# Designed miniproteins, single chains, continued (4): the designs that were tried, part 84

Each design is a single chain, and the fold is of that chain. pLDDT is the mean over its residues in the fold that is shown.

## One batch from the design tools (miniprotein)

Design m14901
Fold by ESMFold2-Fast:
Structure m14901 (fold): chain A 80 residues (1-80)
Amino acid sequence: MVEKIKELLKQAFEAVKNKDYDKLREIFEEIEKLILEAVNGDKLKAKEIMELVEEALDLYLTDPKKAEELVKEAIKKIEE
């Protein structure tokens, strides 16, 4: 599960870099689904993790180091 989420996050960052917002939306919806599954349907935890993912995607082009830190925090929350 976590490995698939990491792969989708890489694809999401490529979509941001390429300004392919239609593809980004599709990848984001799949990430949301997989995160909810990974946290056993805990909607509050899933929302917290998705807020980190959204912030990482927003910051990727302007502050890629901050974006990487947010991704690491999101993955840590999934694994806990």
Scores: mean pLDDT 82

Design m14902
Fold by ESMFold2-Fast:
Structure m14902 (fold): chain A 62 residues (1-62)
Amino acid sequence: SLAEGPFVLEDPVTGAENEAEVTPDELILHRLYDAPSSLALARRVAEVMDRRLVIRGVEPLP
């Protein structure tokens, strides 16, 4: 993918805005809210983009 850089991965189930970044080899979640739907979304996006999923921080839902 040529679309590299920071973006927000919004969870449509919880409305949580997860801070993410695309690199040549990785989908990095700088902040992932602790919701099964957010994790499932992150895994699916990484799979579709053919990127390795990296989670650097997990925070409880507000």
Scores: mean pLDDT 82

Design m14903
Fold by ESMFold2-Fast:
Structure m14903 (fold): chain A 79 residues (1-79)
Amino acid sequence: SSEEQRKKADEHFQKGVKAYNEGNYEEASEHFSKSADLYLSLGEKNQAAASLFLKSVVLEEAGDLEKSEELRKKGEELL
């Protein structure tokens, strides 16, 4: 179960990075949210923070500066 959840978290993280590189910010944001939630459920705070920071970058590029800042702070709190 934990191994399956970690694999899903890794897959969402990788899909988020790919979507971001393709300029698909909505898809990237959704994948980084899912990876962050899964990493948090596993206690993997460093990877959860990385997912939140990448989602904050996606939101900043999409023009949602307020939500970007909120996620950046949430990621910092995990480190």
Scores: mean pLDDT 90

Design m14904
Fold by ESMFold2-Fast:
Structure m14904 (fold): chain A 87 residues (1-87)
Amino acid sequence: MAEELRRLAEANAEEVAALIIEAAERAEAEVAPLLPSLSPEVQALVREVLERLRALAAAIRAGASAAEVARGAVEILELGARGAALL
C-alpha cells in the first residue's frame, strides 16, 4: 500500500490524490454509524486521521516528494493504531 502510493505519486499525482480522497470518504462512511458508540478520544482520532488523509492528498497535488508522502502515510497509520488501542 505505502510502496504502491509512492510509485503512483511519481507517475500521477492527481490520480494518487483522488485515490486517497476516495479512501478517506469510504473510511468516513464506514465509521460514521459507529462514531456515537466510540469514546470522545477515539472520535477525535478518527477526525484527525480523516483530516490528515485530506491534507496528504493536497500535499501530493502541491508536488510533495515521495519521502514526504511516505512520512505522512506512516503518521496516519500511527494515529490509526493509537485509535485501535483505545477500542
Scores: mean pLDDT 77

Design m14905
Fold by ESMFold2-Fast:
Structure m14905 (fold): chain A 93 residues (1-93)
Amino acid sequence: SIEKLEKIMEEEREENLRAAAELFREAAEAAAAGDARKAALELTAAMILMIAAGEVPEEALEYARKGIEALDAGDYEKAAEYFRRAAEAAEEA
């Protein structure tokens, strides 16, 4: 039934957003450690899961973007801060 499908889709959405938040936290830890490559890979995985969830929270996307800019500038501390905020925004979605 449509109602059962809606329930399954909602459960999968919540699971994917939670997994995305965890990957944003891993990206933040990698950035704080100065591992730009690992940070970029974890961030990419988080973005894929947010797309799979069928919802990309605008706030999470904005913080992820700011984090990438900081990472490209070599500001690892600022990148880590932004990726942590992206994780929080993904969890609140």
Scores: mean pLDDT 83

Design m14906
Fold by ESMFold2-Fast:
Structure m14906 (fold): chain A 96 residues (1-96)
Amino acid sequence: SMRERRVAEALEAVAEVLEKAGDPSHIVFRELAEIVREKGIEAARKALERYSKSGARLFLQAILDEDVEKLQEFVEKSENPVIREAAKAALEVLEK
């Protein structure tokens, strides 16, 4: 669906920002993007249950839910400038 494609593209945009910054969590974002493309959003949500409860998991959940308000919070309140840039990249894709 167009929704699944948009969510996968948002996860990939985040992964690209993280990879360029040397953040190893880019692997998780790319893995979830592939799950969304092959098996859908619900399968990706299930896969998130395997990850520790961290800021990265909350960020991943916000993208899967297309939670624009939560992603805007990451842009405004995250202490990590890489996470702020990644959240902006996700929003740019989801606003399409």
Scores: mean pLDDT 83

Design m14907
Fold by ESMFold2-Fast:
Structure m14907 (fold): chain A 86 residues (1-86)
Amino acid sequence: VPMRPATPEEIRELAEKAIKAHQAGNKSEAARYTTALALLGVANILAGDRSPELVEAYRQAAEAFEKAGVTSDARLFRRLAEEMER
């Protein structure tokens, strides 16, 4: 039962939701969206879905997290984008 590959739009939406939850101080909701975004990234890497658009979506997510001050999550998503480029 394979999960379908995530789209760039889904990645951006999850990143926006995670950042909003973090800025609202809702750590549990932020963690939920961040975990979903990370799992989708791992699933895309394992499925071999490494389109430039997908890589760019994770880079944009990393930059958005960095700008929001969530540096640990920014590093995670930057790393996922790097792994997708391999």
Scores: mean pLDDT 78

Design m14908
Fold by ESMFold2-Fast:
Structure m14908 (fold): chain A 73 residues (1-73)
Amino acid sequence: MYQNTINSIRRIMNDYGIPQPVIDQFIAQFQQIISGLTSPADVPQFIAQLRATMQRLGMPQSLIDTIISRITG
């Protein structure tokens, strides 16, 4: 599950020039956050955790918004 989403995120981050170790760190955090989802009611908290993780990794706001849109759309 989510492999297509993970592959899309990886490609988007590579296109933005994000270094591979940062991409790998984000994907690991993304998988950890997803594994904690127990219901659709958890989605807003999940999105908030993803935004916080990307901000801590120093990702630009445009990239953060693009990734969140890809996950939620």
Scores: mean pLDDT 77

Design m14909
Fold by ESMFold2-Fast:
Structure m14909 (fold): chain A 80 residues (1-80)
Amino acid sequence: MLSEEEKKKVEELLKEHYEKLDEVQEEAEKNNWSLEELLKALEKVIEEFKKKAEEAGIPQEVIDELVEELKTLLEGLKEK
């Protein structure tokens, strides 16, 4: 279980992550990116989130679970 401090760090990191997702989606629309390019950029945002979470001292098992959840959400964006 995460401590209260670790939970706050996770909340802040997730907020930054969602802001980055919005920026990437806007850039993709503006520059007419392919779905493949968009997914590549979103995967990079998830990797950046993982690195920041590790630097913040979040336990690796929690980071892995969050990353898997974010990747599942990203797969949902591939809806036909």
Scores: mean pLDDT 77

Design m14910
Fold by ESMFold2-Fast:
Structure m14910 (fold): chain A 87 residues (1-87)
Amino acid sequence: STYEVVAEKEVTGVSVKKGETLTVNVTVTSGDDGTYTVQIIAVYDDGGTEVSEITVTVKVGETVTATLTVKKDGVVKKVIAVVSKKV
């Protein structure tokens, strides 16, 4: 299946500890109800990455919360949330 990117959100990096949860809220403005994939990508100061993905069914204008549990202590330089609709 192919997905179109309908929304993305980038946030500034933070210091994290192993097992800590990063949360990003993204409003889905698709123009229709449907099934969406939300990915959260964390980029560490050392160049490592962590990725979490969820699939949700949403109505137009709904806010989706994506959550990522970090696997190591470090500094996250960048967090990206990407929302894609199944087409």
Scores: mean pLDDT 71

Design m14911
Fold by ESMFold2-Fast:
Structure m14911 (fold): chain A 101 residues (1-101)
Amino acid sequence: TIETQKELAKAIINRIIELLKYQAKTLTPEGQELINKLIEELQSIMENIDTMTYEEFKKEVEKLFREATDEFFKIDEELGLYIRNMLDEMVLQMNKLAREA
């Protein structure tokens, strides 16, 4: 069901938030601020999930991660690559959910 897709997507994003919180512990203050901003924006999108279709939700999350990836690359290339790889994995999982519904 659509409700199941949204719940699974929230679980995927919550796992990503936990990974981001863990990564933040090893970063400069600039990197920590950027991760905290990304977490806050992800949480905001999740709070509005019930007002969106699954496709709209997926597009908003993908857009946010692409924009965040560009910002992280400005700070550190390895951090930018880490965030990009995390985005790619998330997109794969969210697309799988869309196909199985």
Scores: mean pLDDT 79

Design m14912
Fold by ESMFold2-Fast:
Structure m14912 (fold): chain A 55 residues (1-55)
Amino acid sequence: LVERVLEAVAEHSVATGPGEAAVDYRAVAEALGISVGTVRRLDAEARARAAAAPP
């Protein structure tokens, strides 16, 4: 699930126009069929895991 959330976040992030750097968590939630709160939580966990991973 975490991997799927990361991919969806990245996809929606790069789809955002050049003037914006934010992700649309609602669009990610719709794409994955889960709640926005779940996306936000999993995204935070994924970022924490990535930061803790060896370089």
Scores: mean pLDDT 64

Design m14913
Fold by ESMFold2-Fast:
Structure m14913 (fold): chain A 70 residues (1-70)
Amino acid sequence: PVELDEERLLEVALALSGLSEEELLARLNTDPQFAAELARRLAEALGLPVTDEVLLLVYTRLMSLLTSRQ
């Protein structure tokens, strides 16, 4: 299993997107192309392999973090 630093994941996502937590959550829910691109950039920035499994993990962890902070 891939171990993710959830705080670091959120920090990098906010930095890469330039959005607030609320704006990022809304964009991820409405723009699947943006979600896919951000997941790939996050995997690259965190030094993770760019595979479908890792991209899905990054996306689901980010969504979970943003949702839990509402």
Scores: mean pLDDT 80

Design m14914
Fold by ESMFold2-Fast:
Structure m14914 (fold): chain A 61 residues (1-61)
Amino acid sequence: SSTKVSLDDIKDMMRRLDREQLIALQARLGVPQDGVIGLATLQALSTLTSAELAALVEEVE
């Protein structure tokens, strides 16, 4: 899939994941595991497709 992560994808992720699950996602992205969606996490998310983010969310839920 060539479809990049959208703001709606990020909002869906934020509704589905708690702080510990977000930290697990950050670990998989190789960004600081602070449980906060800051610049480093947003930058990493911007490199993914919607399908790749959906798969990562399912892995950490």
Scores: mean pLDDT 82

Design m14915
Fold by ESMFold2-Fast:
Structure m14915 (fold): chain A 78 residues (1-78)
Amino acid sequence: GEMTNKVIALVLKGLGLLLEAEKVGIPDETLARYNDKIKEAYDVYKNNPNNEEVANEAILKIEEAIKKIEDAIKNVNK
């Protein structure tokens, strides 16, 4: 549904940022940690697809992971 499309869009954004992070030399262990956080949030959501609270929690967790990936990329470039 509409909420699923929002969650999927954030997952794809996070995965795209992980690919960029890999290209700038962020360690595989760090990439794996953020990838696991995104997968965990998505997995909780997909098991509760009609629960708006679970969808909002998944969105917040994925956005937090995205911010940490962006911060890691910035730190490598400085």
Scores: mean pLDDT 83

Design m14916
Fold by ESMFold2-Fast:
Structure m14916 (fold): chain A 55 residues (1-55)
Amino acid sequence: SREEILAFARRTVAAARGAPKEDADLTAQSVRLMLEEAGLPEEADRFVAEIRAAA
């Protein structure tokens, strides 16, 4: 569901905190693809920015 997808994205942001930039970039790309496929492109932009900021 949308709620499960967003919950997964939130956990992924938390897990990416302090990760090397290369790992954070790969994670951000995966989250973007997942959220865009779910029809949530604005959420994708937000979570990608959060992952990159946390790295």
Scores: mean pLDDT 81

Design m14917
Fold by ESMFold2-Fast:
Structure m14917 (fold): chain A 91 residues (1-91)
Amino acid sequence: SIESLELAIEHLRRAIEAARRGDADEAREHIGKVLDAADKLEEAGDVGSAHMIKHGLGLALNALNSGDFDSAVGTLEGLRDFLEERLKKEK
């Protein structure tokens, strides 16, 4: 749904901002909310977007746990851009 895509994008933006500040705990909190939005997308039949989000967030979490904030930011920005393009096609 549009609402689930918008929620995922909002929390991705907040996770990116937290990661840019070196705040891994705040970044993980927002990543958790993006995962919740991905579950709602999957329930709505957008399995492909949900799979892409879950895979990318796994990579971002691994980077955060390793202290690699630059890689985490890059992964999260790629996911944000992907979801923003999908949202444009839904509107």
Scores: mean pLDDT 87

Design m14918
Fold by ESMFold2-Fast:
Structure m14918 (fold): chain A 87 residues (1-87)
Amino acid sequence: MSLDELKEKAVELIGEENLKELHAMLVEAAKAREEELKKLSEEEQLKLVKKIVDDTFAEFLKKHPLSPEAAEVVRELLEKVATAQPE
C-alpha cells in the first residue's frame, strides 16, 4: 500500500481533525526530545523517533479510542513516515 493510500484510509477512518491533532502531538513530542536527538547516531535517532511515535500514539488513543482496524492503519502510516522504509 502506498503512503498516499494509507493517508487517505487514515482520514476516512479517524477524520481529518483527529489526524491533525495526532500530528500536532507528534511535533510537540519531537521538540521536547530535539536536544537528545541531535546527540545520537542515525540508528539511535531512528530508535528514539519510533519510541516517540509509539508513546505519542498511545497517548492519542487514550483521548480518542479507535477501532483495532483504524489503530492499525494509523500505526502503519506513522511507521512508514518515520522510517521511510518500504514494507
Scores: mean pLDDT 76

Design m14919
Fold by ESMFold2-Fast:
Structure m14919 (fold): chain A 107 residues (1-107)
Amino acid sequence: REQVLAALERAMDVLQEAIDAVEEHVKDTRLKIQTEAFLGVAMMSLTVLKHEAENDPSTPPEEILARAIKIMQKVLDHLSKIPEMPQSVIDKVAALVEELQKLRDAL
């Protein structure tokens, strides 16, 4: 459980870095607002998963990680379509998805 909670906190940190990068680098106002709204929903979803991981012992750690992986894969796909996004941020999100997959496979 501690490993899953740490992984969710790391996912939230990487997602916050992506939000900050959108604010800094995306110049089109409509695209910026739409992307920030999408990432905001992803952050809310991770926050719900963290609450479930802390407070619901009936939810298996593997299921929490599978949901987190799905959220972060959607984030990766969305950010990869934005031409102004720094490749370093896209690479960090991709590396996090791989890290979460490896952690799930080890459970």
Scores: mean pLDDT 85

Design m14920
Fold by ESMFold2-Fast:
Structure m14920 (fold): chain A 82 residues (1-82)
Amino acid sequence: KDLSLGEALKTIRNVIASPNITEALAEEAAEALESLLKEAAPDLSDEKIKAAAEALRATLLANAGTVTADAAADAVTDAAAA
């Protein structure tokens, strides 16, 4: 499904704010991040976009319930800056 930049951001924010981050929610956040980066950072390679989404998913799953918004934002910022 096509996500607008705003919709993608809301999806990611909602997953991070969830006290119970399931594998499905982490996948949804990663998919939303890919859509966001393709729209907001079109100069970013598909490889880097995929790596950023995988990093977000891994961070959410490894730190479920304790992940900080800062850690998630760093993954997005590093991907956009690279």
Scores: mean pLDDT 70

Design m14921
Fold by ESMFold2-Fast:
Parts: C-alpha cells; structure tokens; sequence
Structure m14921 (fold): chain A 72 residues (1-72)
C-alpha cells in the first residue's frame, strides 16, 4: 500500500526532472522545484529517508546523462 504510493511519488518526481531537462529549464530551477516537492512529501510522511536518497540518485543519473557535469 504505502510502498506502491512511495514508488509512484519517486517515479513522478524523477519524470518531472527529466521533462524539465528536456524543456531546457535551468538546473537551479529544477533543483528548487524538486527540493520543494521532496520536502513537502517527506514532511507529509509520504516518503522515507531511503526514498529521498533514491530520488537523489535517480536525479543525479539524469543530470549525468544530459550534462556530464557530475562525472570526473
């Protein structure tokens, strides 16, 4: 029940990050939008600490794919 809802929220946030990247939204604006959504969901008890970390990893992979800026 909660597990499925958490996975759906994670996928939604990651998908929004990818859509913003495709639309040419700045990294700063993407970061602000994602931080707000993650913080709100976490405060509402919809996400766990592990879910927040998972979202960060998925977003980092997207950033590396589009910008390569986070690679050595």
Amino acid sequence: EKEKEREEIIKEIVKEAEEMLKQGVSLDDIGKELSEKISKAYKEGKLTEEDVERIKLEVVELLEKYFGKLTP
Scores: mean pLDDT 76

Design m14922
Fold by ESMFold2-Fast:
Structure m14922 (fold): chain A 61 residues (1-61)
Amino acid sequence: MLSDAQLEALAREILEENKGKPTGEILQAAAARAQELGLSVAETVRLLNIILELIEEEKAK
């Protein structure tokens, strides 16, 4: 089971490789990565929420 800090690190990596793509495509890439890693539904939802927060932070800058 991944910690919140590990999920944040993973979210940042996914955002880096998908920088400039639409939010929907980034979320689909994140969901696919979570499935490959065997994350639970709860961990996947948390990962997607962290990604959404990071996208909003980047848009604000």
Scores: mean pLDDT 80

Design m14923
Fold by ESMFold2-Fast:
Structure m14923 (fold): chain A 80 residues (1-80)
Amino acid sequence: SEFDKMKKDIEETLKYFEKEAEEAPEEERVKVATKIGFVYIGQVSDLDLFAKKNPEYKEEIEKLKAEYKERVKKLIEKLL
C-alpha cells in the first residue's frame, strides 16, 4: 500500500541518518544534527499532507510520526 511505502521510506531515511551520525567527525556533528532536523520537518509535513488526503490513515500516521520523532530525537541527542 502507499502507507507501507511511506513507512519503508522513513525507515530507509532513519538508517541513512544512523550511519551519518555514527560516521560524523566531531567538528561536523552539529551540522549533521541540523540537516537531520530539517529533513525530519519536511517528512513530517509530507505525512500530514497524506493524512489530510487519506483520513482513514490519520491514527496510523500519528503513531508513525510519534515513533519517528522519538527516533530522530535520540539521534540528535547522540550527536549533540
Scores: mean pLDDT 85

Design m14924
Fold by ESMFold2-Fast:
Structure m14924 (fold): chain A 55 residues (1-55)
Amino acid sequence: SPLQQATLQRVLAVVDRDPEDVAGIQAVFLQGLAQGLSRAQLDEVAAALEAHMRS
């Protein structure tokens, strides 16, 4: 979904600036949840983030 893609882009921008910014990462996921992302969609964003960080 557009919201899921936007949430992924926001969290990638946070980790690209500071991968230790746990509060910033959490804020992006909480915003996604507040905007209507399901748990499954958030899990997919988290999996994509993990894959990016392992690359």
Scores: mean pLDDT 82

Design m14925
Fold by ESMFold2-Fast:
Structure m14925 (fold): chain A 93 residues (1-93)
Amino acid sequence: MIDEGEILISLARMYASLLRKLASKGLEASESFKEATKKLLDELAEMTREVAPESVELAERAKEALDKGAEGLEEAARAIEELVDLAEAALAA
């Protein structure tokens, strides 16, 4: 496994979990957290896209969902979880 990819996957899982907790409370993510999440999504999609081109679309969906405010956070978390599953499979290949 690539250490960098494993770190990115672990961070993305933690971020998705936090987004779900925020969504359950009707809270919005901070701007700094949204920015960090978008950067992480771009890195995961770039790493994964040769094996799974759909990773780019999942990253874009997650970013759009984040920009919807509190109501978008659950959608963003789901898209991140799907992207993580693809990235994990790509690293195993």
Scores: mean pLDDT 81

Design m14926
Fold by ESMFold2-Fast:
Structure m14926 (fold): chain A 71 residues (1-71)
Amino acid sequence: SADERARKLIEEGKKLIKKGKELLKDPEKLAEGIALIIKGIGLIYEAYLLAQKGEVSAEIGAEAAKLLGLA
């Protein structure tokens, strides 16, 4: 379902943000860490946009908005 795909986007986005934050602890990996965080935010934002378009449940949109600091 569209909801299942959007939840996978949120799951992958959270994993990338977690990995990126871990890399930020290494001064030599700041650029790599930032890139992973941006990519992760982008995946969560994609799920948020799907909910804004009515293509997935409002519950998924609320979860994505909270993770993005929009709610």
Scores: mean pLDDT 88

Design m14927
Fold by ESMFold2-Fast:
Structure m14927 (fold): chain A 94 residues (1-94)
Amino acid sequence: SPVEELLAETRRLLDEILALAEAGASADDPRVQALLARLRELVEELARRASPEQLLEALQAGTATRSRLADAGAEQALLDALGEAIEILARALG
């Protein structure tokens, strides 16, 4: 399913963002910025095409990753960017 592929890509991007942050990459790192830009595109596509159940799955994954980043002491700018992605998904649900 195209939406299942978008969900799988979203999880991969979240894992890559977490790995870069844990490795000490800043929010201004071009690699981090590229992943955040792609994440924004993916959550906007999910908001348009995904079922409520799939949106909830993406929301839970994003929230879990943001929580792990906060626990790891990630920069506020990175937490804010994930918060914006979570907000897009939450708005699509409500």
Scores: mean pLDDT 90

Design m14928
Fold by ESMFold2-Fast:
Structure m14928 (fold): chain A 63 residues (1-63)
Amino acid sequence: SKAAEGARKGAETGGAGAGKAGAWGSQLSMSPEGARYARLANDAHTDEEAMRYGRLAAEAVGG
């Protein structure tokens, strides 16, 4: 349970950075700002930065 929870949190952080950055690349034409934040998330070296930029990318596309 705790091990699975830790893995889930890690995957969630990675998804917000690496996974989402790749997916957002396809939406460059719809949201240049969102794509920009997705690139920052992909290039982030800390989990906090990756999550923050991932959220900003999602908000830019959704807003």
Scores: mean pLDDT 56

Design m14929
Fold by ESMFold2-Fast:
Order: C-alpha cells, then sequence, then structure tokens
Structure m14929 (fold): chain A 61 residues (1-61)
C-alpha cells in the first residue's frame, strides 16, 4: 500500500542519514586519535563525545 511504501522510504532515508553520520564520526574519531597520539591531549574529551554519539547511532540499528 501507499502507506507501507512511504514507511519504507522514510526508513531507508533514516538509515542512509545514520550511515553518513556514522562515517563522518568515524573519520573524525580517526583524526582526533592521530592528534592525541601526536601529543595533543586537548582532543581526548572531544573523542569521547564522538565515541558516545557513534554508539548511540549504532544502537538505533
Amino acid sequence: SAAEEEARRRAQFKKAVRQKSLENIKDMEETLKKRIAAGDTSYEEKLKVLEEQRKLLEEQK
């Protein structure tokens, strides 16, 4: 039905948005990890925030 098709489209859109957000967060985490490894500990807190956001997005699946 049209309602079922609309629900599937919404689900697909949300899945795609989550996947993009997840990829962006993982890329940022990698960048921050490299900076921390280089001695810039000011990014440790930001890295933890990103890791929490990633876990929340992963749990939505």
Scores: mean pLDDT 79

Design m14930
Fold by ESMFold2-Fast:
Structure m14930 (fold): chain A 90 residues (1-90)
Amino acid sequence: PVVAKSPLEEAALKAAQEALRAIAEVKRILEEEGKYLDKRVIEALEKETGVKSDPVLKTDELEPEVLRRVEELLRRALAARREAEALLAQ
């Protein structure tokens, strides 16, 4: 099991796990719509969130409601990643 040694590292790990859950939720939504992220979008997403992603989708082809849900989840993933980085930088 992956366990942090200090309270600060534990908080950072929890933030990273939240980012992972947000990405998993994005994947589930995209699969339900039968769409996949473009490879460049996946690369940008993985770089920004630090989380690997398998789906391929052109986000510009999503229905507006689905796009807003995906954007909200991606913002949450980015915020959680930044929180983890800030905690580790202290």
Scores: mean pLDDT 58

Design m14931
Fold by ESMFold2-Fast:
Structure m14931 (fold): chain A 68 residues (1-68)
Amino acid sequence: NPKEIENEKKLEEFEKIQEERYKNGESVKPEDREEAEEYSLLVLARELGVPVEELRRASKLAQEAANK
């Protein structure tokens, strides 16, 4: 499936970025946090065999609830 291939490429890209950041040291930026969350969602979607959009929607709702 084209979307599965796209998600796999994103996972590979995130892994490469994380390896580079490990070498560069500890960077604590909002972008790094968002990328880590996206990576976790992609991994979970792959493990569960569900569309990442479903998990992304659930994550957004959880974040909105936490913002109360």
Scores: mean pLDDT 68

Design m14932
Fold by ESMFold2-Fast:
Structure m14932 (fold): chain A 93 residues (1-93)
Amino acid sequence: MVVSEEELEVEIKLAMLLMLAAVALSSSSEKISQEMVDKMIKLAKELAESGNEEATKEAIEALRRVLEAAKEKGSDEEVLEKLEKAIEELEKK
């Protein structure tokens, strides 16, 4: 199967999002930064705009895991609100 440019772009964006989520989850001592959250939300929105339902579902699940980690780490309320709003918007389709 020939991978289209659009398919490859979706795969790269999803991989970037999952890597950022893994970094956020692996850092046991540091709060999840607003910059990292903004980058993850941007990637998730771009994945949703692609129309790829599978990639969008994986992006939503990654954001949910990051939200739970952010709550456990005592991250700023602004970070938590951004994640919650992004997840809700992505789920509404």
Scores: mean pLDDT 77

Design m14933
Fold by ESMFold2-Fast:
Structure m14933 (fold): chain A 57 residues (1-57)
Amino acid sequence: DNDRSADYVRGLLDGEADRAFRRAEESTDPVEAERWRRRGEELRDAGRRGVELARAV
């Protein structure tokens, strides 16, 4: 079992990343699409780092 806080934060960030990627796919403006895609990737990286740090203790 993981710490509930780490799992919760990861779920939140993954959910936000998924939303960002969906907006990028639905966007017809390439500039806006790239902005949403970058945001999604940053959110995924933040979630991954947070979980990794929590599990490293």
Scores: mean pLDDT 73

Design m14934
Fold by ESMFold2-Fast:
Structure m14934 (fold): chain A 110 residues (1-110)
Amino acid sequence: SMHKKAIRIVIEMEASLTLTIVNVNLLKKLGDNEGALAALEKTAENLKKFIEENKEYLSEEQLKKLEEALKLVQQAIDTLKTTGDIDAAIDLLYEARDVIAKLEAELLAE
């Protein structure tokens, strides 16, 4: 079922964003802004590949939401690079996860 595949894709993306939030918060506690930036860049690369590999199982609307979350991760990278504000970067990661969590809730409601 295309619908079951879409649910799995969305859940996997939410899990990836949650792990990234945990990792970046840990790196913040260590004062490691360079490590936080590297973790964000790796997450953005992995999510971009994941979306490209799975886009055939997604509706145009679903794909747009995954791309919106990826753009928020890219904004977190740019914010950390330009300002060093790790809290602002973390807020953008939570916003990205909220986009995906709302999509997951919509798919599960049927």
Scores: mean pLDDT 91

Design m14935
Fold by ESMFold2-Fast:
Structure m14935 (fold): chain A 88 residues (1-88)
Amino acid sequence: MLLERAEELREEALKKEDDPVEAIRLYNTAAVLFEKVGDKKKAVESYIRAAELLEKLGYTDQAIKFYERALELDPSNEEAKAKIEELK
């Protein structure tokens, strides 16, 4: 099931945050799968976490794109909105 796979990838990403490039890849893949199954909340959370890791690595433009994706799914997400304003 796609939902079970998305949860597995999110858990793997959490375990691999000491390898942030791999964690970003896993969070992004999990977010896409959560979108496909309609779990917008978990998709948003996964995109925001990928964006935070990109920001920490200095990939600011890529981080903005992930925050923008989260905001597209949840226009009321104040964290994503504030980060986009801060980083632009």
Scores: mean pLDDT 85

Design m14936
Fold by ESMFold2-Fast:
Structure m14936 (fold): chain A 95 residues (1-95)
Amino acid sequence: SSQQLQQQVQQILDEILDILEEGMKKEGFTGGTTMLWQGDIRQTVDHLVQNPDDDTVIDGMRDLAEVLKDRYPELSEALEEIVRLLEEMQQLLRS
């Protein structure tokens, strides 16, 4: 059902937000910056839910991880794990 799918999507989103928060904390980012990035992630997930065949947001997250890898390696690893979870979410939405 659509309600069960929404629950599964919410569970993956909660995991994504926790991973992002931990990666940002390890790199010394403030709670305010973390809140803004969590907002951007929520918007990214909303876009993916509405457009499950659009790889743009997942590709963008992968590119961001690559750009940040030298300066913020812990955040880059967190973003790579978020890409994996977004791919799982996309597969769930397409099934």
Scores: mean pLDDT 89

